# Designs tried in a protein design run: designed miniproteins, single chains, continued (2). Part 106

Each design is a single chain, and the fold is of that chain. pLDDT is the mean over its residues in the fold that is shown.

## One batch from the design tools (miniprotein)

Design m7676
Fold by ESMFold2-Fast:
Structure m7676 (fold): chain A 95 residues (1-95)
Amino acid sequence: MRQRLGELLRKRDVARLFGDISSMIDYINELLDLLGEQLDQGLLSPEEREEARRLVRSIIRLLQYLIDSGNLSDEQKKKAQDNLRRGQDLLRRLE
């Protein structure tokens, strides 16, 4: 679990470097799927759970910023809104 989270954080840095909004949204979707799966399986340690809470809060802020920017296509906006709802749901489960 921890190694998979580390690999996804590395992939996030690569997506940010290329500045592609679609790649960033797709990366966020994959990360939320992984965190949800690990939480469902009870595989998060208390330390990893706290790290996940901080990460999900950051993701929620980023998605809200992207939505509010008005620069998203209809498809990107729908994906960002779907990811925002999933992030909010996951944050509640991590509390």
Scores: mean pLDDT 74

Design m7677
Fold by ESMFold2-Fast:
Order: C-alpha cells, then sequence, then structure tokens
Structure m7677 (fold): chain A 98 residues (1-98)
C-alpha cells in the first residue's frame, strides 16, 4: 500500500540518519529511534500516509525544540524533515500515476 511504501522509506531515512549521528549526537540518535518506533506502530495499526507524515513531522518538530541550542543537531533534524517531505511527495506522485 501507499502507507506501507511511505513508512518503509521514511523508516530507512530515519535509521540512516540515526546511525550517522550515533557517535557525535547519541541523544539525537535516541530521539530518531523513537520516531522510527512510532512509525512502525502507526504502520502496524493501518495508519494512512497523511497520518504517518503528520506524526513524523510532529516528532521532528519536537526534536528541533529539544535541540534548540545545538545548531548541528538542528541542521540534521531540518534536513531529515526535508527528506521525509520529499519521500511523501514521491509516494503521492507514484500513487497518482498508478
Amino acid sequence: SAADRLAARVIEVIERTAEAVRESHPELAAKLEEVRAEIEELRARGASPLEILAATMARLHAILQAFADDPEARAVALATGGEVADVYEAVVRELAAA
């Protein structure tokens, strides 16, 4: 489904980002793992693509607030949000083409 495709691709983005920052920003990596766990739970209960996007963006916003004094961590969270938005747009375009 579109929701399964979105969840899988967003989880891949989150996991890759968490791994990349694990040594330099372990607290940020832990928060990203929480985002991954929530997306897995949403996927398991049949959440829509929009619900998955909204929950992911809300969690990334909370990360931005938690790391307000860490410009490197904020830059990672902002870039992650942009990549998640791009993935959602790609999935919506693929769905419209089908």
Scores: mean pLDDT 86

Design m7678
Fold by ESMFold2-Fast:
Structure m7678 (fold): chain A 92 residues (1-92)
Amino acid sequence: SRVEELVEELRELAKQVQENGDIEEVVERLEELLERNSLSTFREAFRRLKEEDPEAALALTPALFLLIDRIEDPEKRQFVTDLVMEMLGQIP
């Protein structure tokens, strides 16, 4: 499953943030994953990660927040903003 593959990629990125603190490299990789996947697949992968490993999802949340400023498309920017709020438990 593409969602399952993406969840494993996200787990590795979370581990990278937790072990070396290189958040900028993780932001760049999240930007690539956002461009290579549908918004629904990207959202579902983060939701699954939050269910299976909430600490990993929380570790990636600052990188998602930084990603917002790199997005020129208003729809994608709003999508990532909403996803950040969801990861923080602040669902509208």
Scores: mean pLDDT 84

Design m7679
Fold by ESMFold2-Fast:
Structure m7679 (fold): chain A 64 residues (1-64)
Amino acid sequence: GPDAARSGAAARAAGAAGDTAGAATMIHEKQLNGGGVGGREGARAGQAGDPEAAARFGSKAQLE
């Protein structure tokens, strides 16, 4: 929904800017609020310092 798309866009922007810790925090918060399979995948990637995977999570959230 709209909240998922907005959170995904924020995580993508943080990842693109190299703020991997910020992206991981946003993805973790989404996961605690019941983010789907894409949310879990993005959270792991963000924690591992992979901003591209965090950006892909943002794209998936926009499609959901």
Scores: mean pLDDT 54

Design m7680
Fold by ESMFold2-Fast:
Structure m7680 (fold): chain A 76 residues (1-76)
Amino acid sequence: MDRELEFALQTLELAAERNPELREVFERLRALLEQRPSMSDEEFAARVEAVLNSLSEEQRKRALEALAKAGRELLE
């Protein structure tokens, strides 16, 4: 059930495993995802950006790169 939710959770777990220095950030994103089980992809993306904007510029850039890489790796 909820292939989108499973994909998002796998992406966060993979990103945290590949980038242990950003694990805390990805745990925050995971908690956000779990707060709203009816989230659309668009709403989830907007909420993710809001969380990332609360981080330092350097951490935000690294987190975005890590998520993009993890997502691409899972789609391969």
Scores: mean pLDDT 74

Design m7681
Fold by ESMFold2-Fast:
Structure m7681 (fold): chain A 64 residues (1-64)
Amino acid sequence: STEALRLIQQALQLARQAIQLGNLGLASQAVRLALQARDYIRQGDIDRALRLAQQAIRIAQQGL
């Protein structure tokens, strides 16, 4: 879905900022969740993809 893809891109952008601030652990966790969300989109599980993408954003924001 367009919404899930948008959230995944947002999570990756925030993870990039967390890397720049030296918060590598939180950035790595957020990237893993975002990639897992992308995989669920490919499988057609949009509800799981949305939850994981939102979780990835939340984790990345903790690194800011």
Scores: mean pLDDT 87

Design m7682
Fold by ESMFold2-Fast:
Structure m7682 (fold): chain A 77 residues (1-77)
Amino acid sequence: ARDAIKATIERMGAALLEKLLRNPGGRSEEEIRAEVARLVQEALAQIDAMSDAEQQELLAQVEEARPAIEARIAAVL
């Protein structure tokens, strides 16, 4: 379960990085890479610290946050 969640987080991070690097909008690649790497590392650290019950709560929160994350990506493209 944890490995699958981590793989999903890393894949989401890679997809976000690819989108932002294609359309940086005047931002540096270094800034984009640093922000995406930070978000991925924070998410992975939380998964490592969580019990199975806490992972279920996090998954629910990630699904709730998905529209806000997508809106933020759209706003920076």
Scores: mean pLDDT 70

Design m7683
Fold by ESMFold2-Fast:
Structure m7683 (fold): chain A 68 residues (1-68)
Amino acid sequence: MKKVTVEFTAKTSDSGASAQFEADEGKTVTIHAYAAGADDTFSLKALSVDSEESTSTQPNATLTVEVK
């Protein structure tokens, strides 16, 4: 099992968000980034390995990470 950290930094404010999760090598994790409002901050939501999140709010960005 490998620990994975994903960090995002807002363009204008140096505000960031991070998500940490553990996954086995060869697994894929999907991470959604949402604009949090003030100061272009982002909220990150790590999804379960190979999971798709069904939400009413569309993410501002989606990152797919294969754990190696």
Scores: mean pLDDT 55

Design m7684
Fold by ESMFold2-Fast:
Structure m7684 (fold): chain A 90 residues (1-90)
Amino acid sequence: LLEELEREAEEAGYRFAKSHGFNELTAREIGRIAGEVGRAAVTLGPEGAEAYLARLAEELRARKVPPILIDFLRELGRRAAARVEEARRA
């Protein structure tokens, strides 16, 4: 369950970075971070995930990660958190 969502997020991050012309090392790192974002959304819920994503975005901006990748990770996290909340209420 959680492992599958984390893996799907990691693959989505990797493919997004590759499709936008980033090199293999960057794509793998963004994939890894996307997996962590997916795990955080499941573990922390919507409110915790928003705080996590805001902090992550600041850290990535400080490291000069391109905005397109940061925006992708924020959107991925928001969608994952929304899906977790919906599943919890069903």
Scores: mean pLDDT 81

Design m7685
Fold by ESMFold2-Fast:
Structure m7685 (fold): chain A 100 residues (1-100)
Amino acid sequence: SAVEPLRELYEKIKDRLDVTRYVAVGLLLAALDFALSTPKMPDSEIATIIRAFYDLVKPYLGDHREEAAEALEALAEYLETQGREEAAELARELAEELRS
């Protein structure tokens, strides 16, 4: 699954999240899996889910910033193979931000 590296990241940082953020991140990852499995899902909707996930987890990444960047780059590569240019560009931009 293209979402699997992000789920692995989530498991590593989950103890840093309060219960509300933990549930929200889990739901966003489930929404991303669903969106990626839906052939006519708009690229903008996928981008919105990726941005929401990123904004929620970024403050809690700490020493996992590089792993998060790698997971987002892997997602971007997958999205490009699916013709999802807007979502792929966002995922790559966010990965670059984490390495800054």
Scores: mean pLDDT 88

Design m7686
Fold by ESMFold2-Fast:
Structure m7686 (fold): chain A 82 residues (1-82)
Amino acid sequence: SAAKQKRIDATLEANARSLVEYGKRNPRAGASAARFAKATGLAGSPEVQRITAEGLRELAEHLADNPEAVAVAREEAAALEA
């Protein structure tokens, strides 16, 4: 049902946002957080994917001192926008 799908999308969006925020607070886990956020967002609607990609680009900006994590976050964001 449409109501069930809205609840699923809301849960996926909240979980993806939490993973992005976790990555910002724990830079050493930034690359892993980006991968899990992308996997979570990808399961959602196009709107959830867009919001997750936006959060991943913000994560990349916060992880600027870690080039590997920046590259992963940007790559995962681009995959959600394709």
Scores: mean pLDDT 87

Design m7687
Fold by ESMFold2-Fast:
Structure m7687 (fold): chain A 98 residues (1-98)
Amino acid sequence: SPLVEEVRKYLLEKGITNKKVIDATVKAVEAILKRDPEGVRKYADEALNAAKSEEEKQIVAEVLLNTARFVELITGDKSVVEAVEEVLKKHGIKLKYP
C-alpha cells in the first residue's frame, strides 16, 4: 500500500531508525485501515514496547491516533480510535489536545 510506505518514510524522517518500532507501527496502521481493533492493540503495544525514548513514543502515538481518527471520520467506526487510546493509556502516553 502506498500509504504504508509513506508511514515508514515519515517515521524515518522523524528520526526513528529502530526497525522493530517502524515494522510494528506500520502493522498497527495496516490494522487501523482494516478496522481490526485487536490487531491495533497488538501492534501498537509492540511498537510502544520497542520505543526507547518519550520522543519516539510521541511520534508513534501521533501517527496511530491521526490514522485512527481519519478512519473514524470517514467510516463513523470508533473501534480503532478506542483501541489506540487504550494502548496509549496502558503505556502512560498523553498527547496534547488538538
Scores: mean pLDDT 86

Design m7688
Fold by ESMFold2-Fast:
Structure m7688 (fold): chain A 71 residues (1-71)
Amino acid sequence: MDKVAQQIQDLLAQAEAALKQGEEKVNELLQQARESKSETEKLELLNQGSAALHKSLKEAQDLLEQARALS
């Protein structure tokens, strides 16, 4: 049984899940920013959205690089 092949599949699934969760978080924050009546709150929510997007991309990229290293 190729344990490495299973590990690669698990890493790819985790990367896809990280991107999906990040997208959902960003969309939630963008919705809150649109509904906010405070410029300070809007800016904070947009900054949080940007940070969440970067975190999800970085997490997914790290997982993909780990999968590549196993190949």
Scores: mean pLDDT 83

Design m7689
Fold by ESMFold2-Fast:
Structure m7689 (fold): chain A 83 residues (1-83)
Amino acid sequence: MAKEIVEKKEEEARKMLEESSPDIAELALKAMKLAAETFGSDYFGRAMLMAMAGGWALGEESGDYEKAREKARELVKEIKEAM
């Protein structure tokens, strides 16, 4: 049951990213809310960083989702290595 709820929320997040062409801030906020609802407060900080990196990368790559995802992963890795 819990796994099914998580999978449904992940699908909702994907749909939001695919449908929306909003600015980076709006995308990041929507992703953070979904992640917080899905994973709870323990994951909020991580989800926020991932959402911000994803939104930034999406903006920089002019909406190319696959390129944006790769850039977001690189940014998160660099941030973790810097910490």
Scores: mean pLDDT 54

Design m7690
Fold by ESMFold2-Fast:
Formats: C-alpha cells, structure tokens, sequence
Structure m7690 (fold): chain A 80 residues (1-80)
C-alpha cells in the first residue's frame, strides 16, 4: 500500500539520520569510527531507498526518499 511504502521510506530516512548523528558525534569528540561498517550500512540504506523510490508514485514518499538518498551520499563521502 502507499501508506506502508511511505512508512518504509520514513524509517529508511530515520536510519540514515541516526548514522549521520553517530558520525557527527564521533568527529566532534575525535573518536574513531568503523568506516567499513558505516559504509556498508549506508550502501544498504541506499539500495533500499532506491528500490522504494522505483515503486513510489506519491510526492511525499518520493521527497522523503530523495532526501534520504542525498543524506546517504553526503555521509558516504565522509567515510572514504
């Protein structure tokens, strides 16, 4: 359903945001991060968001997924 797809999109966005927060805190506190583990998780979220976007026709869901993908791409650059 469109509602369930929107829910899945929001959850993917929440996961990406939590990873962004973890990276932000680690950088601010000069703590090491497991770059490979973080990169793998970001790639997983990217794949999920891309698959959901192909199924989405709702503008709200599309906007959430596009914002999620942008956030994931920005964070992938931070862990290279």
Amino acid sequence: SSRELARQAVLAGAEATMIFLDIYIAKKTNEPIDKEAVRKKLEEIKKEAEELLKQSTDPFTQAVLEATLKLVEENLKEVE
Scores: mean pLDDT 86

Design m7691
Fold by ESMFold2-Fast:
Structure m7691 (fold): chain A 70 residues (1-70)
Amino acid sequence: MEPPKVLAVSAVRASDTSARVTVLAQGPDGTLLVGSRLAPVDANGVARASIEITGKDGTTFTIDVTAQVG
């Protein structure tokens, strides 16, 4: 199975030092998949997270993402 295509990454500040990072991805069948994780925010306002997304066939993918926190 092809890995899900990442469509969007967003990060929303949860505290001074953490943000919720969300990944929106699309599987090869067109199904929308979402994964999210709380991640620490660095001194530059950037959050980095490894987010697991499970495809409709049960295959799990780990997506490493970096996002500017709003």
Scores: mean pLDDT 79

Design m7692
Fold by ESMFold2-Fast:
Parts: structure tokens; sequence; C-alpha cells
Structure m7692 (fold): chain A 78 residues (1-78)
């Protein structure tokens, strides 16, 4: 559902901010806004840009930890 995608994007924004990546956080916040507006294509576009920036800035270990934290937060949000 779009609300689930928006929630995931907001969790990614919070994690990006925690890791000192405010540009990635802004991209994920925009993705969440578009998902809530029903614009899946723009939501995916901004989420993809955010994920690309995370991959460029974070180590493989940091990316794996981030993925685990997002999965845990998503489980709690349901």
Amino acid sequence: MLEELATQAEILAEEAERLGLPEAAELFRKAAEYYRAGDVKKGHYYAGKGQKLLKEKLSDEQLEELEKRVEEAMAKAK
C-alpha cells in the first residue's frame, strides 16, 4: 500500500539524518510526500535517488545495518 511505502521512506529519512546525510533524508521525505499524494512514479524516483546517495556515501557494513534497522522499524509500524 502507498502508506507502507510512505512509512518506509520516512524511516529511511530518519536513518539518513542520523547518519549525517541530510540530502538523502530530504530525498526520502519527498518520496514519502509523493507516495501519500498517490504519485507512485515520483515517489519511486525520489526514493531511488536517496538510495543511490546512501550507496555512494555509506560502507557496505553501514548499508547492511541500515537495512536491518529499517526492517525492524517497519515491523513496529505495522
Scores: mean pLDDT 83

Design m7693
Fold by ESMFold2-Fast:
Structure m7693 (fold): chain A 100 residues (1-100)
Amino acid sequence: SAAEAEELEREVKEKAEELKDASKEELLKKVDEAKELFIEALRALEEGKEEEAKEKLREALILLAAIAVVALEKEDKEILEYIEKKLEELRKLADELAEK
C-alpha cells in the first residue's frame, strides 16, 4: 500500500543517513550483513516462524536499499556491483532450495 511504501522509504532514508560517513570497507561488510539477514529469514521460514522471517527480511531490505542509496550518492559502482553479486548468490540459493 502507499502508507507501507512511505514507511519503508522513510526507514531507508534514515538508515542511509546513518551510513553516509561509513567507509567503503564498512559498506561492503554491511552488504554481507544484509545477505546473512536474508539467510536467517529463510531459516526462520523453514522453522514456521513467519513473523521473525518477515522482520529479518524487512531489516535486510532496508539495509541493502540504504547502502545502494549511499553508493549512488558517492558514485561508487563497486559497491553497487557487490550488491548485485550478493543478490545473484541469494537467487541461486533460493533456486537450489526450490529443487529440494
Scores: mean pLDDT 83

Design m7694
Fold by ESMFold2-Fast:
Structure m7694 (fold): chain A 64 residues (1-64)
Amino acid sequence: SAEEAADEAVEEARKMLEEGQSAGEANLHAIETAYARGKERGLSEGEIQLAASEAATEVTRIAY
């Protein structure tokens, strides 16, 4: 689901933040990961965009 793709993207970005990467780098990686995981799940373009948007928003919340 889009939610599962977003959750995986947030987890990856959280690890980057813990390793000392910037919020911007973590946010970009979350967007890229949501797209990759969404494609693997066979999600529509709209669902992938929603997952990427949700992941980016959550990473921003965690980083600040």
Scores: mean pLDDT 81

Design m7695
Fold by ESMFold2-Fast:
Parts: structure tokens; sequence; C-alpha cells
Structure m7695 (fold): chain A 66 residues (1-66)
């Protein structure tokens, strides 16, 4: 993914985290990445590296590996 897609994904995740109490499901992460314009193959790779319930910080760290 691009740096801009990563930042857009983090912003979407932060918005969801404020609504959900800073804990997200993998479905929440998939939605945020899709809204950021990340391709499905990259989304599935990110999700494969995450547990069922994640913090925004954990997702952010995982995204830096893509």
Amino acid sequence: MTEEQRQKAIEALRKLGKEKGNTLSREDVRKALREAGVDDATIERVLAGLPETVSISEVGARLTLE
C-alpha cells in the first residue's frame, strides 16, 4: 500500500475507535482499509496478521509492514 493509503486507513480506524472504545474487530479493520482504497489482497494479508480483536496501535504497527 502507499503512504497516503496507510494514513487514510489510520484516520478511518481512529474514527471507528472513538465510536467503539478504541477496540476494533477484523471486520472493522477490513471496512476501514477498503474505504482507504487498499486492495483486497493487501487487506487479507493485514487481517491474517491480526487477532479477532485489535487496538488501533496494533493495526498501525501491522500496516507499516505493507
Scores: mean pLDDT 77

Design m7696
Fold by ESMFold2-Fast:
Structure m7696 (fold): chain A 83 residues (1-83)
Amino acid sequence: MKRILYIPSYGGRGSIEEPFIEDLREQGHEVTEISGDASDEEIAEKIKEFKPDIILAGPDYVDRVKKIAKEIGWKGEVKSFGP
C-alpha cells in the first residue's frame, strides 16, 4: 500500500487520468488530491499533512511540485502523467 498525492492536469481533474487513479485506489493505495492551481504554500501543507510516498502530477505541474518538495525536505518520488 502506498500513499499517493494526485495533482490533476490543467487546473482540475483530468478525465483521462481519473480511471488510472481509481485503479490505484482499487489496488489498495490511499490517494488524495490537490489542484495544481493551488498556491505553493497549500501544496507544501498538503504534502506535510498527508505524508505521501509518491506524488503523481500532471506534466504542467511536475517541476513546480519537485521544487516545493525539495524546499520542505520531502524525499519521496514525483511522477508525471506526461512524457
Scores: mean pLDDT 77

Design m7697
Fold by ESMFold2-Fast:
Structure m7697 (fold): chain A 98 residues (1-98)
Amino acid sequence: AEEAAREGRELARAAVEAGAARGDAAGGAAAAIGGTGAGTDAALKGLRAAGREGALEAGREAAEGALEAAERAEGEEAQEWGRRGAEAALRAGEGIAA
């Protein structure tokens, strides 16, 4: 549904902002948005581990990609694109941290 795609986009944006704030806010943001699932939690943990600037860059790219995919897809497919975008950000963040 359209609501699912919109919720995924807002969640991705909140994850980027939480990563920028760096700290407990990342977990709090995931909880406040209604606990979208394990993929989001893992992405936020990765953003924390990558450090502030790495997390911002990786998260921004993932959010942009997820947003583009969500605009072309609908319903559950849009949610899956968002999850894959978050996973890509996590892997990029890990590469920066290493």
Scores: mean pLDDT 48

Design m7698
Fold by ESMFold2-Fast:
Structure m7698 (fold): chain A 78 residues (1-78)
Amino acid sequence: MDAGLADALGEILEAIARAMADPAATAVSVSVTATGVAAGFAYSLDLELPANLKSLTVTVTLTAPGASLTLTVRTAPA
């Protein structure tokens, strides 16, 4: 269970890191949606990037046969 969840989270986190590191993303607002299944878990990722990466919010929803998990990642200036 944890291994499959960790793999799915790794892919999602890598996508987020790539988006945050992409300077082109700071120029325009972009919305992406990704859905997949890993080790019996279904996941979806909605990511909306502002024109300026001073504030970023992402929502991740994971669904498993016996459990569900929602993760929220947020970044904002001090």
Scores: mean pLDDT 50

Design m7699
Fold by ESMFold2-Fast:
Structure m7699 (fold): chain A 78 residues (1-78)
Amino acid sequence: APSLQQLQEELRQLFRQHILLTQKLGEAMKNNAPQSEIDSIKQQGRQVVEQLQEVLRQLPPELAEQLMEQVAQEFQAE
């Protein structure tokens, strides 16, 4: 079984990836990217969400929320 520290780092990485893929999808849609590119980004997003759900099942909810808030703050403008 992964350690609590490994689960926390995995959550941070997966949630960061989720935010980046969401931004990438938004840009692709605004720029009228090919449907194959949009579909690829959506598929990657689904895989990340599935991995996030598995990690979230193994962490205390309050700790998971705090870690996700910290990652979200990394993407806020100064």
Scores: mean pLDDT 84

Design m7700
Fold by ESMFold2-Fast:
Parts: structure tokens; sequence; C-alpha cells
Structure m7700 (fold): chain A 80 residues (1-80)
């Protein structure tokens, strides 16, 4: 079984694959909005890594942040 740290790495890899697929389908304006959301997510994930010492809680917070970002990206894609 994967550790919480390994699960977090896999989750981030899966998110980046999803993000690249979404970017290919967006207009230039949509790509700019997506980039801003992705940068915000990266900052929030770094904050979780710095402030949350419990790996299981860090994974849970990361899952919530990524899920929220994916929903926002899906909205941008639907409006493109």
Amino acid sequence: SLTPEEQLKELVIEYHQYYQEVLEKLTPEGQKKADELNKKLEEELEEVQKTESDPKKALEKAKELIEKTKKELDKILAES
C-alpha cells in the first residue's frame, strides 16, 4: 500500500495530467484563468506541506484543494 506521502505525489501527478488535458481544450483567455487557478493551487499545496505535520491530514487537505480546483477548471472549460 502507498504511504500518504506517496499517495499525495500520485494525486499531484494525476492532477497535472488532467490540467494539461484541460489546457489543450481552452481558448487563450481560458488558459490565462486556468494558469491563475493552478498557481493558486500550487501555493496552497506548499502551505499545506509547511503547516500540516500529519501526512494523512495533509493528504486530505490536498485532495480537497485539488477537487475544488478541478471543479473551477471544469467551469472554465464549460464556458469556453
Scores: mean pLDDT 86

Design m7701
Fold by ESMFold2-Fast:
Structure m7701 (fold): chain A 64 residues (1-64)
Amino acid sequence: SDAELAAKKKEIQREIQKWVNEKVNSIPESSSRQEQMDKVNEIGKEAQEEAAKRLGELREQYES
């Protein structure tokens, strides 16, 4: 159902956001501002790729 699909999309988004928060929090305090920014940008790119993959797989499951 559309409600189930919407719920699963929100779950994927919550899981990705949790992963991002954990990764950002794991950045060493000894890192420079530039190194922290570079790592945050890398984490953001990885999150976008993973979200696109998981949402694509979910869409395929509901395509039929």
Scores: mean pLDDT 81

Design m7702
Fold by ESMFold2-Fast:
Structure m7702 (fold): chain A 98 residues (1-98)
Amino acid sequence: MVEEEARRKIEEAREELSEERRRFLDEAAREGGRLIEEAVRRTVSLASDPEALLEHSLRLAEEGIRRGWSEEDMRRLKENIERSYREESEELERRRRS
């Protein structure tokens, strides 16, 4: 409903990743719905590099807002975030264990 404010909050969160992480997730949930908040929280919490995944998640959330958030878009966004987490964790495992 408030796309301009959502974009602003997402952009601010990108600049203040560590400090505003919790506030960003709460605001994203209010503006973008539960699916995005759930996906972001899960991937960021479980990530080896939460800042990198947070940035990726923010980019995807911004895309969803720009496209006018449909039920279909939200499901795709969630799946993309989870897929990125899997790929990122596999690459990190490869680097650490090489």
Scores: mean pLDDT 57

Design m7703
Fold by ESMFold2-Fast:
Structure m7703 (fold): chain A 76 residues (1-76)
Amino acid sequence: SVIELSDEEEAELEKAGAEYEKTGDPTPVAEVLKKYGKAEEYRARLEALLAAAEAAGLPREEVRAQIRALLAALAA
């Protein structure tokens, strides 16, 4: 996992993540991470993963755009 979460925190994040995949709106995921004080840790991990993925030519541009949107929501 990107960060360490309890089973309850992970379940709430998975629900928010499923909504994000369906709608393209990262706000529910960002709010869950902020609620549990994990937003900054998750942001740092995502920034590192995005940089590595861009250097490797992966993931596809649509997925990179989604990650950037989530990073912006986490920084707000």
Scores: mean pLDDT 72

Design m7704
Fold by ESMFold2-Fast:
Structure m7704 (fold): chain A 68 residues (1-68)
Amino acid sequence: GPELRRLLEEGLRYLEEGKGMEAAVKLAEALPHAPPELREPIGEAALYAARGDYEKARELVEELLSQL
């Protein structure tokens, strides 16, 4: 729904700013709003963001947004 999109877009914005931990928090906040099939890729994006792999995290979030 709109809440899931908003949180993923906020996470993407933090990734663009190089704020991996803030991005990871926003992506984790998206989990309860996500259908079950999207929870694993959202969790993976959050882990990449927390690890500082911003390019991989961004790719996953952009793919997720394209599926909404």
Scores: mean pLDDT 87

Design m7705
Fold by ESMFold2-Fast:
Order: sequence, then structure tokens, then C-alpha cells
Structure m7705 (fold): chain A 86 residues (1-86)
Amino acid sequence: SMMEEILKKAEETGKEAIEIAAEAARLAYQLGDQRTMDEAKRLLTEALAAIDEARKNPEKAEEMLKKIEEVKERAERLLREVQEKA
């Protein structure tokens, strides 16, 4: 169904956001950049919470996918910024 496809996309996009935020945290740790580490941890928490909400309430999957896509964009920006410092 369309709802199952949206949920799957939310989970897949959320996993990508988590992996990007985790890489930003890893690089921030190597640089001693505590602010970037804290921001990466916030992004990880937001992505996990949105995935969990989409799983518990599939009717919210489209709303959660939008939130996850925004978290992924923020994570990609954070990774780019920390890579420029490394």
C-alpha cells in the first residue's frame, strides 16, 4: 500500500540521516568540537524519535518522513561544515 511504501521510505531516509549524523559526530570527536558533537546527538535523537513515531502511528508516516528529510538536510550540512574543519 502507499502507506507501507511511505513508512519504508521514512525508515530508509531516517537510517541515512542517522549514518550522516553519526559520521559528523565521529569527525567532531576527532577535532574536539563539542558543539558539533552535541548537535549531531540532537539530530540522531530527532531521527530516531521520528522513525519510532512513524512505526507506532503509520498514519503519521508522511508527516514523519517530512521531519526526517529535514533532519537529513541538517545532518548533511553539519557533516559538510565539520569536514571543512578537518
Scores: mean pLDDT 88

Design m7706
Fold by ESMFold2-Fast:
Structure m7706 (fold): chain A 120 residues (1-120)
Amino acid sequence: MDYLELAKKYEEKGKEALKAGDNVAAAEYYFRAGQAYREAGELEKAAEAFEKAAEAAREADPRLAAQAYAALGEVYREMGEYAKAAEAYRRAAEMARRAGDDEAARVLEGQAAAAEAKAA
């Protein structure tokens, strides 16, 4: 599978959905683009895509926003950007709480603390 080509296709669909005001569809497409960019080794583009997914999902689908921010944290951790990873995990925990998943929020806060410790 050509992950880079697939990622670009999903990013294009995400942009179209966002212009149409379909924030949930935009978030789903940007999330898939982020996953495809990550598989392609394009970590900076993966981070951008997951951030767009999280922003699009933030109000309409807090569960998807939490997943997108958590994936963003994983990508930043993989890049060695521990301070950015910690912030992404904290935002994921906030969205998990808004989705009613206190257990996921606690796990994500633990991941944020671990990343913050590595940033010091």
Scores: mean pLDDT 90

Design m7707
Fold by ESMFold2-Fast:
Structure m7707 (fold): chain A 67 residues (1-67)
Amino acid sequence: HMLSDEEFERLLAELPPEVREAIQRWLKEGLFSKESVARLLRRYLEDREKNSPAYKAFEKVARTFLK
């Protein structure tokens, strides 16, 4: 299931600026599809509600892939 553009932008707004910019660049460069990013963001939001450390792992991965 694909996120709406509005919902996707709201998800990005909850991330640090550098991670948000990295995700937008990945989409522009065709490294990942919007659907793949949406799946990762949905998991991150669920883990955030659980107060899990998944957020740190996600942030690190996002920065590493962009270089």
Scores: mean pLDDT 65

Design m7708
Fold by ESMFold2-Fast:
Structure m7708 (fold): chain A 65 residues (1-65)
Amino acid sequence: GPMVNRKDAVAAVQDLIERNPDHPALRGRSAEELADEIFSLADTDGDGVVSPEDFARALRTVAGF
């Protein structure tokens, strides 16, 4: 499938925050801040893109799943 770039990750995380405004791991955080944390875990070579699978796993880790 297509790779997830940072812009797509920010958009996906922003939608998640808007749907879950009271979630403890999302509350008070920007989509950019969360996307940066996800990429710090998933983008190990720093190329600015990650697989959808690595993105989903990092998101679960950051969100406390």
Scores: mean pLDDT 76

Design m7709
Fold by ESMFold2-Fast:
Structure m7709 (fold): chain A 58 residues (1-58)
Amino acid sequence: MQEAVDHARRGRPGLALGAFGRALQEAVEKGDMAGVQQVVATLRELAARSPELRGLLT
C-alpha cells in the first residue's frame, strides 16, 4: 500500500496502479475484506486528488 501511495505522490500513476492492483489481489486471496476496503478507499482518495491517476481509472 505505502509503495502505491508513494508512486502516486511522485507522479508515477502507472506504477501506483500496479502496486494497488497487487495489494488488492493479496487482500482478496487472504479473504481480508477490511484490506480490500482499505485499498479501494485509498485509491479513490488519491484519484480525487490526482487528475493523472483519475484518467487511468476511466
Scores: mean pLDDT 75

Design m7710
Fold by ESMFold2-Fast:
Structure m7710 (fold): chain A 81 residues (1-81)
Amino acid sequence: SWKERVEALTSADEEELHRLYTALIIFAHLGDFEAVKLLAERILKLHGKEDYVEEFLKIIDDAKSPEELINRLTVFLNKHL
């Protein structure tokens, strides 16, 4: 399942972080909001930004389309990561 794949990436180095970001954008485009939430939480924790997890998850929950999600994620990532 996707959850098991995301959990396997939790010890990510710089190359694995690139893969996580790539997966995040792909699943956002596909409208898989559950996969995006799991990837977002892991990325934020790996960057030591766990305090932003709730804000990031709210952005995902508030998005009504894949296009809106991608735009909001791009703004958030540029601001905090």
Scores: mean pLDDT 69

